# Designs tried in a protein design run: designed miniproteins, single chains, continued (5). Part 81

Each design is a single chain, and the fold is of that chain. pLDDT is the mean over its residues in the fold that is shown.

## One batch from the design tools (miniprotein)

Design m18807
Fold by ESMFold2-Fast:
Structure m18807 (fold): chain A 78 residues (1-78)
Amino acid sequence: IPPYLQALELARKLGDRLGEAKVLNNLGVVYENLGKYDEAISYYEQAIEIQKELGLKPSAYLDTEVKLGLLLIKKALK
């Protein structure tokens, strides 16, 4: 299991929502690199949702949104 999956479980158990969003973004990167695009998309979407719930400015998750958009394009090309 990637180390980030253990970190995700710990963040959720502790109620660390900001930490959970960071770990979910990292899981998106890991699964994208593994070619598991559906899983990567799910993790990026979950990270963005938590950051929006926390009232963070769009600039705080812009990079994740760009990655999600590019990943959707990659999936469409296959």
Scores: mean pLDDT 78

Design m18808
Fold by ESMFold2-Fast:
Structure m18808 (fold): chain A 81 residues (1-81)
Amino acid sequence: SDELKVYRLLFVVLEKVPPDEDGTFNIEEVAKVLAPYTDLSEEEILEELKKVDKDGSGTITKKELFEFLLEKVKSGELKFK
C-alpha cells in the first residue's frame, strides 16, 4: 500500500539521516538516502526537496519530510523498483 511505502521511506531517512538539534534534515542527505529505494535519481529527488525548502536553508522539518513523502508516493512520483 502507499501508506506502507511512505512509512518505509520515512524509516530509512530517520535511520540514516540524524536530524539537527532543531529537528531538521539536510535535503542533500535525504535525496541520497531515498534514491536507491525509488524510481527517481538522487538529482530528481533533490530538485523536488528544494521546492519544499522555503527559506533555502538546505534543510526540511520532519513534518515537511513526511508530507513530501506522502504526496509523492500518492501521486506515483516516488515508487519502489
Scores: mean pLDDT 78

Design m18809
Fold by ESMFold2-Fast:
Structure m18809 (fold): chain A 71 residues (1-71)
Amino acid sequence: PLRVEELTVTVQVDGKFVSVTHTLEVEVEPGGSAVVEIEVPEAKLRLTLRVTFGEDGSIEDVLPEAVEPLP
């Protein structure tokens, strides 16, 4: 089923914290996972995250799979 969740990512760059909030709209089964890409332009980063959902549809885990520099 379609899940709509809000995810806030905070990264530390040169001693400063930068936060970005993304609304995730993903089709995932209960207990399943989805891979999402989030850009943090202030940090010049693109993050690839694996988000795992519980059987109740809440976010259980967020695992970084890749961190890439933005041009």
Scores: mean pLDDT 75

Design m18810
Fold by ESMFold2-Fast:
Parts: structure tokens; C-alpha cells; sequence
Structure m18810 (fold): chain A 96 residues (1-96)
């Protein structure tokens, strides 16, 4: 269906975004504007909710995602801290 094609394209886009996020050094990630850090965190959150194929991809990368996201819990921007906390909670629920 048209919906299935849209979901597959969205999954591909979110997977690429996540791979780009994971490829960043911590130095580079922390130097980005808060709006870009939020974009990455929100993209990962959406990916977890997109379906089983996306959840499997996140499970396979869970350790790397956690390592990149945990430092953002100490970010000076409260919106970034809240988004990081929400994502880590969803990651824990996914792995339970």
C-alpha cells in the first residue's frame, strides 16, 4: 500500500540519520547547536516507534546509542536533557 512505501522511506531516512549520529565524535556532537542535537534525539525516538524492523535496528545499536546519548543528560539546555532522558527511558523499555 501507499502507507507501506511511506513507512519504508521514513525508516530509511531515520536509519541514515541514526548512523550519521553514531558516526559523530562526542566532541563534534557536543559542538552542534542544541536544535541539531534535538533533531537527532527526536529522530531516534521516532525510529523506536516506527515498527519492528526499526526496533531491531535500534536493539543492534543500543550500546552505541546509549554511549552517545548519556552525556546529553548533563547538557546546559533543559530541552536537550529532557529529550535525552525520554529516549533512554524508551531504549530501556525496548530492551526489557
Amino acid sequence: SHSDIADELRYIGLEITTENFLSLSMEKLLSLPASMQLMYLQSLTELIELGEKAREFVRENAEKIREKVEPLLSHPDPEVREAAAALLKKLDELLA
Scores: mean pLDDT 84

Design m18811
Fold by ESMFold2-Fast:
Structure m18811 (fold): chain A 95 residues (1-95)
Amino acid sequence: IEELKKKLEEAFEQALSTKLPEEEQQELLARAPELDEELAELVDKLPEEEKKAVLEILGKVQERLSKLDLPLEEKELIAALFLKLANEVLKEHLS
């Protein structure tokens, strides 16, 4: 549980610090709904304790994003990047 939490927190920090070219930003935003659906499916496959921990981290990420003094468009890019990275973390954990 603790290692999973740490990896998700690291994924969010990576999303905050990553700057993508405009074309890559557009491609990522287009994929965001699919990434969100995939993340929900991966979370649903976790044991109850891990699922609760992941949902808590996802809630904290959403709260932190909402409090950032950034335009909505930039917050959406950070969210999309986090979704991609979180998907990778959960897929590795479930392997």
Scores: mean pLDDT 82

Design m18812
Fold by ESMFold2-Fast:
Structure m18812 (fold): chain A 80 residues (1-80)
Amino acid sequence: EEEERLRRQAREGFPDAVKLMEEAAEERLPEVTDEDKEKIVEGMKRLGNTELAEKMASMEPEEAYRLAVAYALAAAEAAV
């Protein structure tokens, strides 16, 4: 349910925020660090998604990165 709601909101929502998330997630590929994770969490907070940001903060950097990329891609599809 939460994931469906987030997907719907991304789909309906944020062309500018999508670019922010894509740029944050795309900066590093194989070398995801705690610092990269902090950037992703900040991006989610800026989108107003504090719950997801806190969840990402508790994840491993690679997991947070993959989730952020999935979110950004879903939002980008919605923006088209």
Scores: mean pLDDT 64

Design m18813
Fold by ESMFold2-Fast:
Structure m18813 (fold): chain A 94 residues (1-94)
Amino acid sequence: MSQADLLVGAEVEKLWIDGVEQEGVTGKVAAYDPESGLLTLELNKIPDSIKPGKKAIAEVVTPTGERYLIIGTVSAVDRENKLVTLDVKAIFPL
């Protein structure tokens, strides 16, 4: 299985923007394309701190219970659909 198959559906437990934890923000990994490096998060809300160009770190838990840190930069924000696209720089198992 690809890393994309493992990450899609993972629960977002914590999100940091420019090193600041976004309290009460939860969601899931909606899509990940390893070829482009783009990962889409579907969130319960999008705080004003989440803007294109900001550094993002997401701690996610897969359906199998595995934990990952996803490190990237916010590339796009869709506030109406509560989608945030990250340009992924690194993914680390925890």
Scores: mean pLDDT 85

Design m18814
Fold by ESMFold2-Fast:
Structure m18814 (fold): chain A 75 residues (1-75)
Amino acid sequence: MLKRKIEEIRREREREAEERSREAEKEGAELAKQLTEQTEPHVGYSSGSILAVGLSTEARLRAEREERRAIEELE
């Protein structure tokens, strides 16, 4: 039974992580727009893109941490 419980938790967590990753990308893109207006343009770099990537990675790491926690609770 623990195997099924763990699989369910992983599946649900995975779904939630995907949603959060999408939201993070959206927010990063919006910030990029604002920064472009405020700062002088230069070749190459978008701060918003980095923020989107960073937030997406953070959401993934958080989901991984939650999964381990849930597994520990089940033992």
Scores: mean pLDDT 63

Design m18815
Fold by ESMFold2-Fast:
Structure m18815 (fold): chain A 74 residues (1-74)
Amino acid sequence: DEMRKKLLEYRKKLVEEIKKEEGVSDEQLQNIERALNNVIDDALKRGLSLEEGKKLLEETANVIRLGFRERRRR
């Protein structure tokens, strides 16, 4: 499935960006990957477009990033 492949590539980019920016632990990385995999599975199950799937991945990644940044400031 070309759509699944493109969403997995986008997820990989987001995970690498979060890991580089936030310095996450292995456990945190596994939780991030699980959350983003669930978004891909939901998007495919719902028959969403590639753009809609990417939007959901980006939104989830941004929420994760915000959480890590707020914790580092405290």
Scores: mean pLDDT 78

Design m18816
Fold by ESMFold2-Fast:
Structure m18816 (fold): chain A 80 residues (1-80)
Amino acid sequence: MQQIKADTLARIDELLAELDARLRQATSEEEARALADATLAEIHALVDAAPISQEDKDRLKADAESRVSLLLADALARLR
């Protein structure tokens, strides 16, 4: 159980690192928002597929949503 949760978190960290890299290449607010939405959808699918507790799923989703929002906010500030 604990190892699967750690593995899931590591994959989320990889997806967020990829999002950060892609957001640095984004040329419009629409592109940045689309990248953030796509990444969040992938994280939600990953978490839902993980054989972990509902409490852990809810927490991982909430943390990912917060982290995506911060990355998107930074990207949007740079594009304005």
Scores: mean pLDDT 84

Design m18817
Fold by ESMFold2-Fast:
Structure m18817 (fold): chain A 96 residues (1-96)
Amino acid sequence: NLEEEIAKKAHETLELLFRALEEVSEEDRPVLEEAMDELIKALAAFLQKNYSEALKHLDRAIELLESIRERSPEVARALELLEELRRLVEEAKKQS
């Protein structure tokens, strides 16, 4: 079930980002918080079946985390999960 897989990976990504907040510098913390906000917006758009908007927000979250990828292993793992989420949302869009 794509919706269940998306929800599970989104939850896992958010947990990794919360853990990363403990590891990154104060300068990188706003970037993480913005990426988390973008992920939440992507999930809201996905629930409304606005897949194009969801993908835009996921792309922004990926861009933000890519800029701080090396700061924490949790950031690097969250980035990998976001790229997987992006592929799943594209698949959901094709099935709609």
Scores: mean pLDDT 86

Design m18818
Fold by ESMFold2-Fast:
Order: C-alpha cells, then structure tokens, then sequence
Structure m18818 (fold): chain A 82 residues (1-82)
C-alpha cells in the first residue's frame, strides 16, 4: 500500500518535469496504479467475507480479473516509457 502511493507521487513529480507526451503517459500510469491499489483493497475486504457466499465470490473473481487487466495496461505504458 505505502509503496504504491510512493510510486504514484514519483510518477506525478516526473510528469511535471517531462515533455507533454511523456507527462501524459506518466499520469496515466499513476492513475492505473491508484485504481489497482483500490481494487486490491476491495478484493482483500471481499475475500474475508466471501466464504459460503456465491455472490461475493463472483464479485471477488471480477475484481481479480480487473487487477489482471490493470497490470497488463501498466506493463504496456512502462514499455512506452522506456
């Protein structure tokens, strides 16, 4: 959790110093990292209550898929920033 907040702060600071195209990619990465962090928190909270509840189990699976999709988008942005 703290590591993700630090990464976001670093990306936003670098965006202020970067050219416009690079700044946009850095801000997009920060946005995706924040969304991934929020989704991970939701998943952890849901998993604690999902035992024996089919609706919560389905919601947890959807959150896991969303995290996977966000991680793929973050990797694509990082490749563009190299």
Amino acid sequence: MGETKYEIEVLLEEAEKADPERAELLREEARLLEERSRTRRELVALMKQAAGNNELAAEAAALEKKIEELEERIEELREKLE
Scores: mean pLDDT 80

Design m18819
Fold by ESMFold2-Fast:
Structure m18819 (fold): chain A 96 residues (1-96)
Amino acid sequence: NPVLEEIRRLLEKAGVPQEDIDRVLRLVEEDPEALERLEKLYKEYQDTLENGPATKVFPAVVRYNEETLRLLEELAEEAGDEELAELLRRLRDLGF
């Protein structure tokens, strides 16, 4: 799934430990509604990269990362994984 690979790359670039990345990916795989929301974000992001002007590319990257991390934080909170939710919130606060 290309969305799961993009999430993995985002978290790896942010320096998230592999154990925590695996927990995030499992939460997404076990929640079809969350996966659908993330797939929609990814498609909108890809459309901006392919059809948008160059001036929209960097803002689209920032927005996609922020919205993706917010959805992952919500998933972690709903699953009761407070440590993972705090980690994801911290990444958003740092502009990842």
Scores: mean pLDDT 83

Design m18820
Fold by ESMFold2-Fast:
Order: C-alpha cells, then sequence, then structure tokens
Structure m18820 (fold): chain A 66 residues (1-66)
C-alpha cells in the first residue's frame, strides 16, 4: 500500500545507504542494516538521515558499521 508517514521507503533507505557508502560504510555494515526488520530499518534510516542532514555523515557510517 501507499506509505502514510512516519515511515521510510526502500528508495529513501537506498539513498541514505548510498551516502553512507560515500562516507566509508562497509558492505558488511550495510548488509547487516538491510537484514533488520522493516520497522527497525525505518527507525535506523530516519536516525541516519537526520545525522546526514546535520552534516555527521561519518557518524552515520560508523553507526551502520556497528
Amino acid sequence: GAPVAPSVSDEEVDEVLKRLREAGATDEGIEAFRSLTPEQRATFASALRALIDAGHEEGAATAVNG
């Protein structure tokens, strides 16, 4: 069904992950993130996007790498 906010779409998640890869996130960290439940992924993606928007892309990449 259509997303009804607050939620993060798979396209938004992919955009965040692309920026994290550019900031130094590993493929292993990204795969671990992708293996989360949809609810957990949405929560983490929202937090990561907030960090990226605040200019903390390295911090977001570190969070994904674990």
Scores: mean pLDDT 73

Design m18821
Fold by ESMFold2-Fast:
Structure m18821 (fold): chain A 78 residues (1-78)
Amino acid sequence: DPVELVRRGGEAIAELVRRYAKEQGKPDAGDEVARWVLEESERLAREAKENGWTVDEVKQRLAALAKRAIDRLDELAA
């Protein structure tokens, strides 16, 4: 199910962001980015359902989300 894949992927990205930020001494930045990731993954899940995304399309969107999450974390941690 592409929608469930988006949801689980978003949760995994959020957890990794929180852990990474905590180890870097920036837990507040990690929490902020993780929250944003979960909000974005919900939006992507709706788009996946509405547009009938394939698993490959979901993978591409999750990869893009992960990159945006790292970029956002770097901005907030600066």
Scores: mean pLDDT 84

Design m18822
Fold by ESMFold2-Fast:
Structure m18822 (fold): chain A 82 residues (1-82)
Amino acid sequence: KEKIIKELIEEAKKEVRETSSKINEEEIEKGIKEGLKLYEEHPEEISDEFIAEYVEKGLEEGKDNNYVFAAGAFLKKFKELK
């Protein structure tokens, strides 16, 4: 299970790096941590709609794009394992 989590983290980071015009590794790491926290606290509530709303709200609140996209990408990949 730890190996799968590590692979999902690496894939989420790769996706953010490939889609972002400006890379902020610190914000990517923070986004991954937030995604892990959301998954641990409410795994049954994580849907495509939840992830989309989380990303939209984060961007509207002025959070860093790398942070928001990293959290979203991680949650989406974790959802696909169930």
Scores: mean pLDDT 78

Design m18823
Fold by ESMFold2-Fast:
Structure m18823 (fold): chain A 62 residues (1-62)
Amino acid sequence: MKVAIVYVGATEEQLARKVAMVKERYPDAEIILKEAKSEEEARKLAEELYKLYGYEVYFVGG
Protein backbone atom coordinates (compact mmCIF):
# COMPACT_ATOMS: atom_id res chain seq x y z
CA MET A 1 0.00 0.00 0.00
CA LYS A 2 1.24 3.53 -0.87
CA VAL A 3 0.70 6.42 1.54
CA ALA A 4 1.57 10.08 0.97
CA ILE A 5 1.73 12.62 3.80
CA VAL A 6 1.23 16.13 2.36
CA TYR A 7 2.15 18.97 4.71
CA VAL A 8 2.09 22.77 4.90
CA GLY A 9 4.25 24.49 7.54
CA ALA A 10 4.45 21.38 9.73
CA THR A 11 7.11 20.88 12.41
CA GLU A 12 9.40 17.82 12.43
CA GLU A 13 7.52 16.61 15.54
CA GLN A 14 4.13 16.85 13.80
CA LEU A 15 5.47 14.91 10.80
CA ALA A 16 7.08 12.22 13.00
CA ARG A 17 3.79 11.77 14.88
CA LYS A 18 1.82 11.40 11.63
CA VAL A 19 4.33 8.89 10.21
CA ALA A 20 4.08 6.86 13.44
CA MET A 21 0.26 6.83 13.24
CA VAL A 22 0.31 5.70 9.60
CA LYS A 23 2.87 2.95 10.35
CA GLU A 24 0.71 1.72 13.25
CA ARG A 25 -2.33 1.48 10.95
CA TYR A 26 -0.43 0.18 7.88
CA PRO A 27 2.85 -1.50 8.96
CA ASP A 28 3.68 -2.56 5.36
CA ALA A 29 2.95 0.82 3.77
CA GLU A 30 5.39 2.72 1.55
CA ILE A 31 5.32 6.25 2.99
CA ILE A 32 6.41 9.43 1.22
CA LEU A 33 6.45 13.00 2.54
CA LYS A 34 5.53 15.91 0.25
CA GLU A 35 5.74 19.58 1.24
CA ALA A 36 3.30 22.12 -0.23
CA LYS A 37 3.53 25.90 0.05
CA SER A 38 -0.22 26.40 0.56
CA GLU A 39 -3.47 24.54 1.26
CA GLU A 40 -4.40 25.06 -2.41
CA GLU A 41 -1.14 23.44 -3.62
CA ALA A 42 -1.57 20.63 -1.06
CA ARG A 43 -5.06 19.88 -2.40
CA LYS A 44 -3.85 19.72 -6.02
CA LEU A 45 -0.87 17.55 -5.08
CA ALA A 46 -3.10 15.19 -3.05
CA GLU A 47 -5.54 14.81 -5.97
CA GLU A 48 -2.66 13.98 -8.36
CA LEU A 49 -1.09 11.45 -5.96
CA TYR A 50 -4.46 9.75 -5.37
CA LYS A 51 -5.80 9.70 -8.96
CA LEU A 52 -2.60 9.09 -10.98
CA TYR A 53 -0.39 7.14 -8.56
CA GLY A 54 -2.86 5.38 -6.22
CA TYR A 55 -1.62 6.94 -2.97
CA GLU A 56 -3.79 7.16 0.12
CA VAL A 57 -3.26 10.77 1.25
CA TYR A 58 -3.01 12.29 4.74
CA PHE A 59 -2.59 15.99 5.53
CA VAL A 60 -0.55 17.74 8.23
CA GLY A 61 -1.04 21.47 8.74
CA GLY A 62 0.93 23.73 11.04
Scores: mean pLDDT 82

Design m18824
Fold by ESMFold2-Fast:
Structure m18824 (fold): chain A 87 residues (1-87)
Amino acid sequence: GSLSWEELDGETAVAFAEMALAIAKNEKSPEGKAEGIRLAMKYADRAAELGFTEEAIRIYQDAADLAKKYGFTEVAEEAEKRLEELR
């Protein structure tokens, strides 16, 4: 069947988040780049849920930095909010 977020272990979620950010960095379309950053944040959400808090913080920080670099203000704000929630 389709992949479920509930089936992802923390290590896999971290790896998928890092892969999504790497893909987003190389994406040419603004829409695809923003989508890739949001996908990375979604995987980081799963990692944080499973106790991989330090890894999730790193991914949210990278996501925020990338979003700011390309002017994706709403995506950057979403990433910064995630960082505040993991204080």
Scores: mean pLDDT 83

Design m18825
Fold by ESMFold2-Fast:
Structure m18825 (fold): chain A 61 residues (1-61)
Amino acid sequence: MLKEQEPISDEELERFKEKYGVTPEQEEYLRKLSRAGVRAIEAAVEEGLMTVEEIFENIKK
């Protein structure tokens, strides 16, 4: 698989949790996302386009 399509590592997930604060349900979604997907979430939150909760609702499909 391409590295961008690989799941997020535990270390990357812990960093994200520490920076943004996530619920156990959101953590489960992050574990199912590719590294590129998590990066997109970080970018959207940093740019103030969406809240973390809004992004996770969109990920639910």
Scores: mean pLDDT 70

Design m18826
Fold by ESMFold2-Fast:
Structure m18826 (fold): chain A 66 residues (1-66)
Amino acid sequence: MNEALREGGDFLVEVAEKFNIPFSKIEAVVILNSEEFVPLFEARDYASLAKLLAKELNRPEIAEFV
């Protein structure tokens, strides 16, 4: 398993728990926008991942989670 993608998955779980969002909803957003999310996971750019999740989920507060 790719370590960067595993760490990305762990980050998504933490966001789901912190903001009380169903993981299935986060997973769906990531899959639909995989071309944007996968490079950020591989780069371990969690700040940009948080901002992109905030935009796609319409939850601005997520952008500050790192």
Scores: mean pLDDT 81

Design m18827
Fold by ESMFold2-Fast:
Parts: sequence; C-alpha cells; structure tokens
Structure m18827 (fold): chain A 79 residues (1-79)
Amino acid sequence: DLVEETMRAMGLALAVGARTGPEAQAKANAAADKAEKRLKDAGVVDKPEPVLVEPTEPVSVDDAIAELERLTDAAVAAK
C-alpha cells in the first residue's frame, strides 16, 4: 500500500529530523508538509497523517526525505 508506505516514510523523516537537530527537524517538517499537500491535492488521501516510526538503523534526514519524495511521487502517479 503506497499510502501506508508514504505515511511511514513521513513519520521516519520527522523522527530522524527531530533526533538530529532543529535545522534537520525544520527541513523534515517542510518535506512532510509538501508531501501532505501533494497527497491531499491529488485526492490520494483526505487527511494525510504520519505513521509513528522509530528508526532502527542510522539514516540521514536527506535520505529519509528522498524516500518520502519518491513514495509521494509514486502515490500521486498511481492516482
């Protein structure tokens, strides 16, 4: 389910941003807001909500955001 995967990726990006620092957190919040707007505007979901995720492996905020963008693109394209 692309929607569930996208919400999980959003939650991961937010969690990684929060643990990394305020600059990374702001970047992750901006990426999440952009993804939410794209999903809502495309009619994929009425109210996008991040899925709570605890990172098990070290991942950069940039990698987490890239995965979120990839999944958002796929979900929008599928609609």
Scores: mean pLDDT 75

Design m18828
Fold by ESMFold2-Fast:
Structure m18828 (fold): chain A 68 residues (1-68)
Amino acid sequence: SMEELAKEALELARKTGNGVLQRRVGEAVSLAVKHGDEDSLKKILEALKKSDYLTLDEIIREIFEKYG
């Protein structure tokens, strides 16, 4: 579910210990959930699982451009 995707993404971001990344992921996840954007949540989660922080930053920017 979208709620489970959001929870997992937030937990993975928290585990990095990077406060800036955690905040940015939190904001992007909040916007994606608010707008029912499950595809963006899946992309965030996949980037976090791969530790692909460049792709993660691109996804976050796209979410902020769409919704922020």
Scores: mean pLDDT 88

Design m18829
Fold by ESMFold2-Fast:
Structure m18829 (fold): chain A 66 residues (1-66)
Amino acid sequence: MVTEKLQKELAELRKKAEEELGPQVAEQIVWDAYVTLGELLSKGYSFEEAAQKAIEEARKKFEELK
């Protein structure tokens, strides 16, 4: 459930970022989100908390780059 939500949210964000900023920047935003997810999981955060934080940071990055 949470994994599907994360994948769907990041896929949607990637598509929007490709349209606004181009595919290379969109790939970087999504990659950075997965790096954040892995970092938080390694620190003992739950998958739900790590996924929510990763999505939030990815969305902030997208808004900053518009």
Scores: mean pLDDT 80

Design m18830
Fold by ESMFold2-Fast:
Structure m18830 (fold): chain A 66 residues (1-66)
Amino acid sequence: MKFKSEEEAKNFIKEYVKEKTGIELSDLDVKSIIRLIENITGEKVLDMTKEQVKKILDILFKREKA
């Protein structure tokens, strides 16, 4: 359930954010999000599980309230 490459992580984040929020991320946007996730967790994205990344993305893109 961990990512095999940074490219897989980028594609996963793009797809998940689009599914959850309808926002289509550029390549630059997704790199910024990866950096934000790494800064929040203190972990490299490749060391994280897909479930951990989903949970963080849900916090960052919680559209319903603010």
Scores: mean pLDDT 76

Design m18831
Fold by ESMFold2-Fast:
Structure m18831 (fold): chain A 68 residues (1-68)
Amino acid sequence: MEEVRKFLEEYIKEKNLSPEERQRYEAFLRWAEERGLSLEEVKNEFDEYEKAQKRIEELRPEFEARMA
């Protein structure tokens, strides 16, 4: 799990994530630790998660306009 933590820390630093985003990745780390996931498995999950987040981000301006 130390490798997974290091990967997460590097990912957060690379992406310059907000505190809210950091909390989500911390929750993901806990989930991965509970399941005993390998670094490769964590990276695969992160790839899927990042794709999902990009889809949400594409819609964010529209959602903000609707909520304003």
Scores: mean pLDDT 68

Design m18832
Fold by ESMFold2-Fast:
Structure m18832 (fold): chain A 85 residues (1-85)
Amino acid sequence: MREELLERAREVGAEDARRLLREREEEPTEEVEREAGERAGERLAALTAEVLDRGTLSSEEFQRRGAEAVEEAVEEAVRRHREER
């Protein structure tokens, strides 16, 4: 369960980053990375609310670890995009 929620956070971050990178190919990668992080943050907040509803994890624990997972996923998606070009 804990691992499933963190994996979901990573998937959301990576998905948002990849989508924005493809949609905004002409924009600076750094700007896209920032916007992807902001969007992923909003989704992380929604996932945190879901965790609270399920009573599976403390919100503080999930929010901290989830934020790290999202940040890593966004950075990896941006790095991969740069390498493919």
Scores: mean pLDDT 69

Design m18833
Fold by ESMFold2-Fast:
Structure m18833 (fold): chain A 63 residues (1-63)
Amino acid sequence: MLTLELTLAGLRVTVVADLESYSYTVEGEGSAAEIAAARAGAERIGRRLQGLLRQQKKVEELG
């Protein structure tokens, strides 16, 4: 399981990813466009982190 926290234009974004799923939360004050961009970014990050976790598991199974 991997957790990433970042701040974008005063918005706090938390992304949690594991081998089966990912989730994200966007908190704070921002425009609709800023919130939409933060959610889109969190979605891409979550998907990428899940891919990295799956790749790491493969490497660990080999070593």
Scores: mean pLDDT 77

Design m18834
Fold by ESMFold2-Fast:
Structure m18834 (fold): chain A 68 residues (1-68)
Amino acid sequence: MTLLENIEKLVSKYVDLSKLSRAERAALVKIFAENVLGIKISYREVAEYFGVSEEAVREAYRRLTGRP
């Protein structure tokens, strides 16, 4: 079991991930890890886990946080 798999399971308890795109799920997992758990996860790592591009995750992250 990977760290990202564990974080995704935790996030799914608070948010219905089925309503989000894969890029939005990746961005939300990154946001949760960094802001709730204090764990730094790269765009590359989360993108590879969800099978999306780093650029798609960065765009979703920007939309969800209002930051670049």
Scores: mean pLDDT 79

Design m18835
Fold by ESMFold2-Fast:
Structure m18835 (fold): chain A 61 residues (1-61)
Amino acid sequence: SMEELRKRLRELRDRLLKAQSRNDEAERERVMKEIAEVASQDPNLAKNLKMQLKLEEEEKG
C-alpha cells in the first residue's frame, strides 16, 4: 500500500542521512539500491527520491 511504501521510504531516508553524515559509501550504496526498488513501484516516489538526491549533491559541496 501507499502507506507502507511511505514508511519504508522514511526509514530509507533516515538510513541515508546517517550514512551521509558518517561518509559511509557502502551503506549509502545499499540504501540507494533499496530506494530505487521502492521508486520503481511508484513513479511519484521516484520524483521524491530525485529531489532528495539533489539535496545530497548540494550538501556534498
Scores: mean pLDDT 71

Design m18836
Fold by ESMFold2-Fast:
Structure m18836 (fold): chain A 65 residues (1-65)
Amino acid sequence: GIAEAYALAEASGKSLEEIIENIERALAGDEVTQRVALADLQEHMPSAKSLEEALEIVKEALRAS
């Protein structure tokens, strides 16, 4: 959920906006890029089952900030 997005931002040192841009860039990448990006995100956002779901969670966290 939203708390996971904040945990990712704190751990990565990136803003929520930068995380959104990174997820969108990964979605435009190849299958390997998408798989690696999702695995990295799931270390702090284990509830996100896809990059699209991770993107929505981070967008919700940004709206709540």
Scores: mean pLDDT 83

Design m18837
Fold by ESMFold2-Fast:
Structure m18837 (fold): chain A 103 residues (1-103)
Amino acid sequence: MKVRARAFARGNTVVVFVEAEGLTPESMEAAGKGAVDGVQRATGAKAEVVRMELIGNRAIIVVRADKPVTKESAQAAAEGAARGVGDKLGLPYETLPAVVLDF
């Protein structure tokens, strides 16, 4: 069993999906912080978590940046979120390639 994360980006918004068993509020907070840190380090942009939801074994984290999100910053958001959750749960993590939506 492992933590899996994938990011979808559109304009200034990144949505990170994190899948793991045993997600808690603490692991979701770590995921949100990791996602924001990833975006800010990759772009130098200011970013914030605007929404977080837990649905079964899936966390949905919506991050807004003050600059357009690139594929690299979206991937960094997914990696940060997956690492945050993995560290909290003591699980290995992986990311799937980020997707940029242009419509």
Scores: mean pLDDT 85

Design m18838
Fold by ESMFold2-Fast:
Structure m18838 (fold): chain A 72 residues (1-72)
Amino acid sequence: DKRLQEVKEKALADLRGAREWVERSDLSPELREEALRLLEEAEKAIEAAKSVEEIHEIVGALQRGLAELLAR
């Protein structure tokens, strides 16, 4: 499925950008490591995803997790 592949590639590119931002951020070491862990788990889940809907669920969960973490 071309659409699935395109959505995966975009999601993975967005995750790479987010990882670079976190690595260059002024976050505490603890928050940085936790954010990187969430990004790593999402990357693996996206690579294994079998549908566009599954990718949207993974990205949504990641966004909620990061928002919760950064609100501390």
Scores: mean pLDDT 84

Design m18839
Fold by ESMFold2-Fast:
Structure m18839 (fold): chain A 80 residues (1-80)
Amino acid sequence: SREERLRRARELLELAKKTALHLDPAEERGLDELFRLAERRGPAITDEEIEALIARLNPRHQEDVLRLRRVARELREILS
């Protein structure tokens, strides 16, 4: 069900937060925003929406950008 997929997506998000070596407040907010986008869009989330969200958050480090993209793609796959 969608509810079960959203629960799995939330578990992925919490794991991503716990395993981050340098989780700063901007990256944590980014992960929370990605989950909210996933709740609204589900499997219909586009690469354009992911890039727009990352641009809006303006992460300080390129590593944070790459990680947010990776987590966003994993969330989309879980919701598909």
Scores: mean pLDDT 77

Design m18840
Fold by ESMFold2-Fast:
Structure m18840 (fold): chain A 81 residues (1-81)
Amino acid sequence: KAEELLEELEKELEPVLSEEALKRVTQIARGALELSKSMPVEAVKALARKEIEELREEGLLSEEQARFAIRLIEKVLDEVA
């Protein structure tokens, strides 16, 4: 269930990310789940990766934090697909 998957994602990211970063990553994950209803999963994954990379470029995420966030978002998308 999408909401349960988002809650698990938030729990895993909470000790790793700042509050601001956590909110932004969760918004990206929620948007990706919504897009997955009308777009191929590979396209949604590409968009999510791009949005997370933009947060890294803004300095909100480290490289390792960005990789971890992308992995969790992709896991959520794979479970819904």
Scores: mean pLDDT 84

Design m18841
Fold by ESMFold2-Fast:
Structure m18841 (fold): chain A 68 residues (1-68)
Amino acid sequence: SMDETIEKLVKEIVDKKLSPEAAALLLLSELGKLNDEQLELVRKKLEEMGVPEEKIEAIIKAIKDLQS
């Protein structure tokens, strides 16, 4: 499922301590272009994993910038 795929990718971001840009590239390479629903799910999973809000915002911004 999309939920399970995003959770797996978020865990990899946390475990490998990826930068916002590296995290965005990982998500885009695995999922393709993310819609608003998928971006919200990514945000929720990052928050659940204890990622700081500043880093979550940086990851979401990097995704949006890369897919523009």
Scores: mean pLDDT 85

Design m18842
Fold by ESMFold2-Fast:
Order: sequence, then structure tokens, then C-alpha cells
Structure m18842 (fold): chain A 77 residues (1-77)
Amino acid sequence: MVSDVEIRPDGDLFRATARLEVPVSRLPELLEAVLGVEGVVDAFATDVTPTSATLVVIAESEEAARKALEVAKKKAE
């Protein structure tokens, strides 16, 4: 599941954050998929537990940030 979704302007970019219920072993694959989204500049995980993490996405547009979160949601299954 994906919860606590926030997308906000961060200078000339957009920062998206979301809490993901995902096994830590799947985080590398999820981050690779998110980084593959057009317009995503960076992605990383914080507050990592064995079964959850906070995803942070830096994107060139709000649309790219939203697409990245949808990719993360699909990978978190």
C-alpha cells in the first residue's frame, strides 16, 4: 500500500513523498523503476524498516512526480 502522499514545488523542481509498505529486499528494484520515469531527476528511500519505507522523488514536473508514484505503487505489490 501507498499512504501519506505529498507532492509540492521544491525550487524549479517537484518533490513527492509517499510511505510504502514494501519489503526492504524489493526497494532497489522499486527505486530503479522510479528513476526510469521520464522527468525524474532523483529518487531515494528514508525511514527504512524491513517492511516499509518513505519514498522521496525529485522530478522536473508535477506530472512526472505523479507518474513516479504510480510506478512505485505497482512495484510495492
Scores: mean pLDDT 81

Design m18843
Fold by ESMFold2-Fast:
Structure m18843 (fold): chain A 75 residues (1-75)
Amino acid sequence: MEEELNELAKRAGEILKEKEDEVSEETLLRAERVILRYYLLRDAEGLREFVERMEKAKTGEEFEEIVREEDARLR
């Protein structure tokens, strides 16, 4: 479980680094908060779904929308 969470968090971080030039700093900070919340909750399924959604985003706008929705849902 811990290995899975660590691998998902690493994968999420790599996606954020790739998107760094395409999205706002606020969006990156929101994405980091979403990752941290899933990690602290030990919610590997939620983190995996978030990572998959981010990977499937074809544009910066889609990425920002996904991050905004996830951040709002987790509060």
Scores: mean pLDDT 80

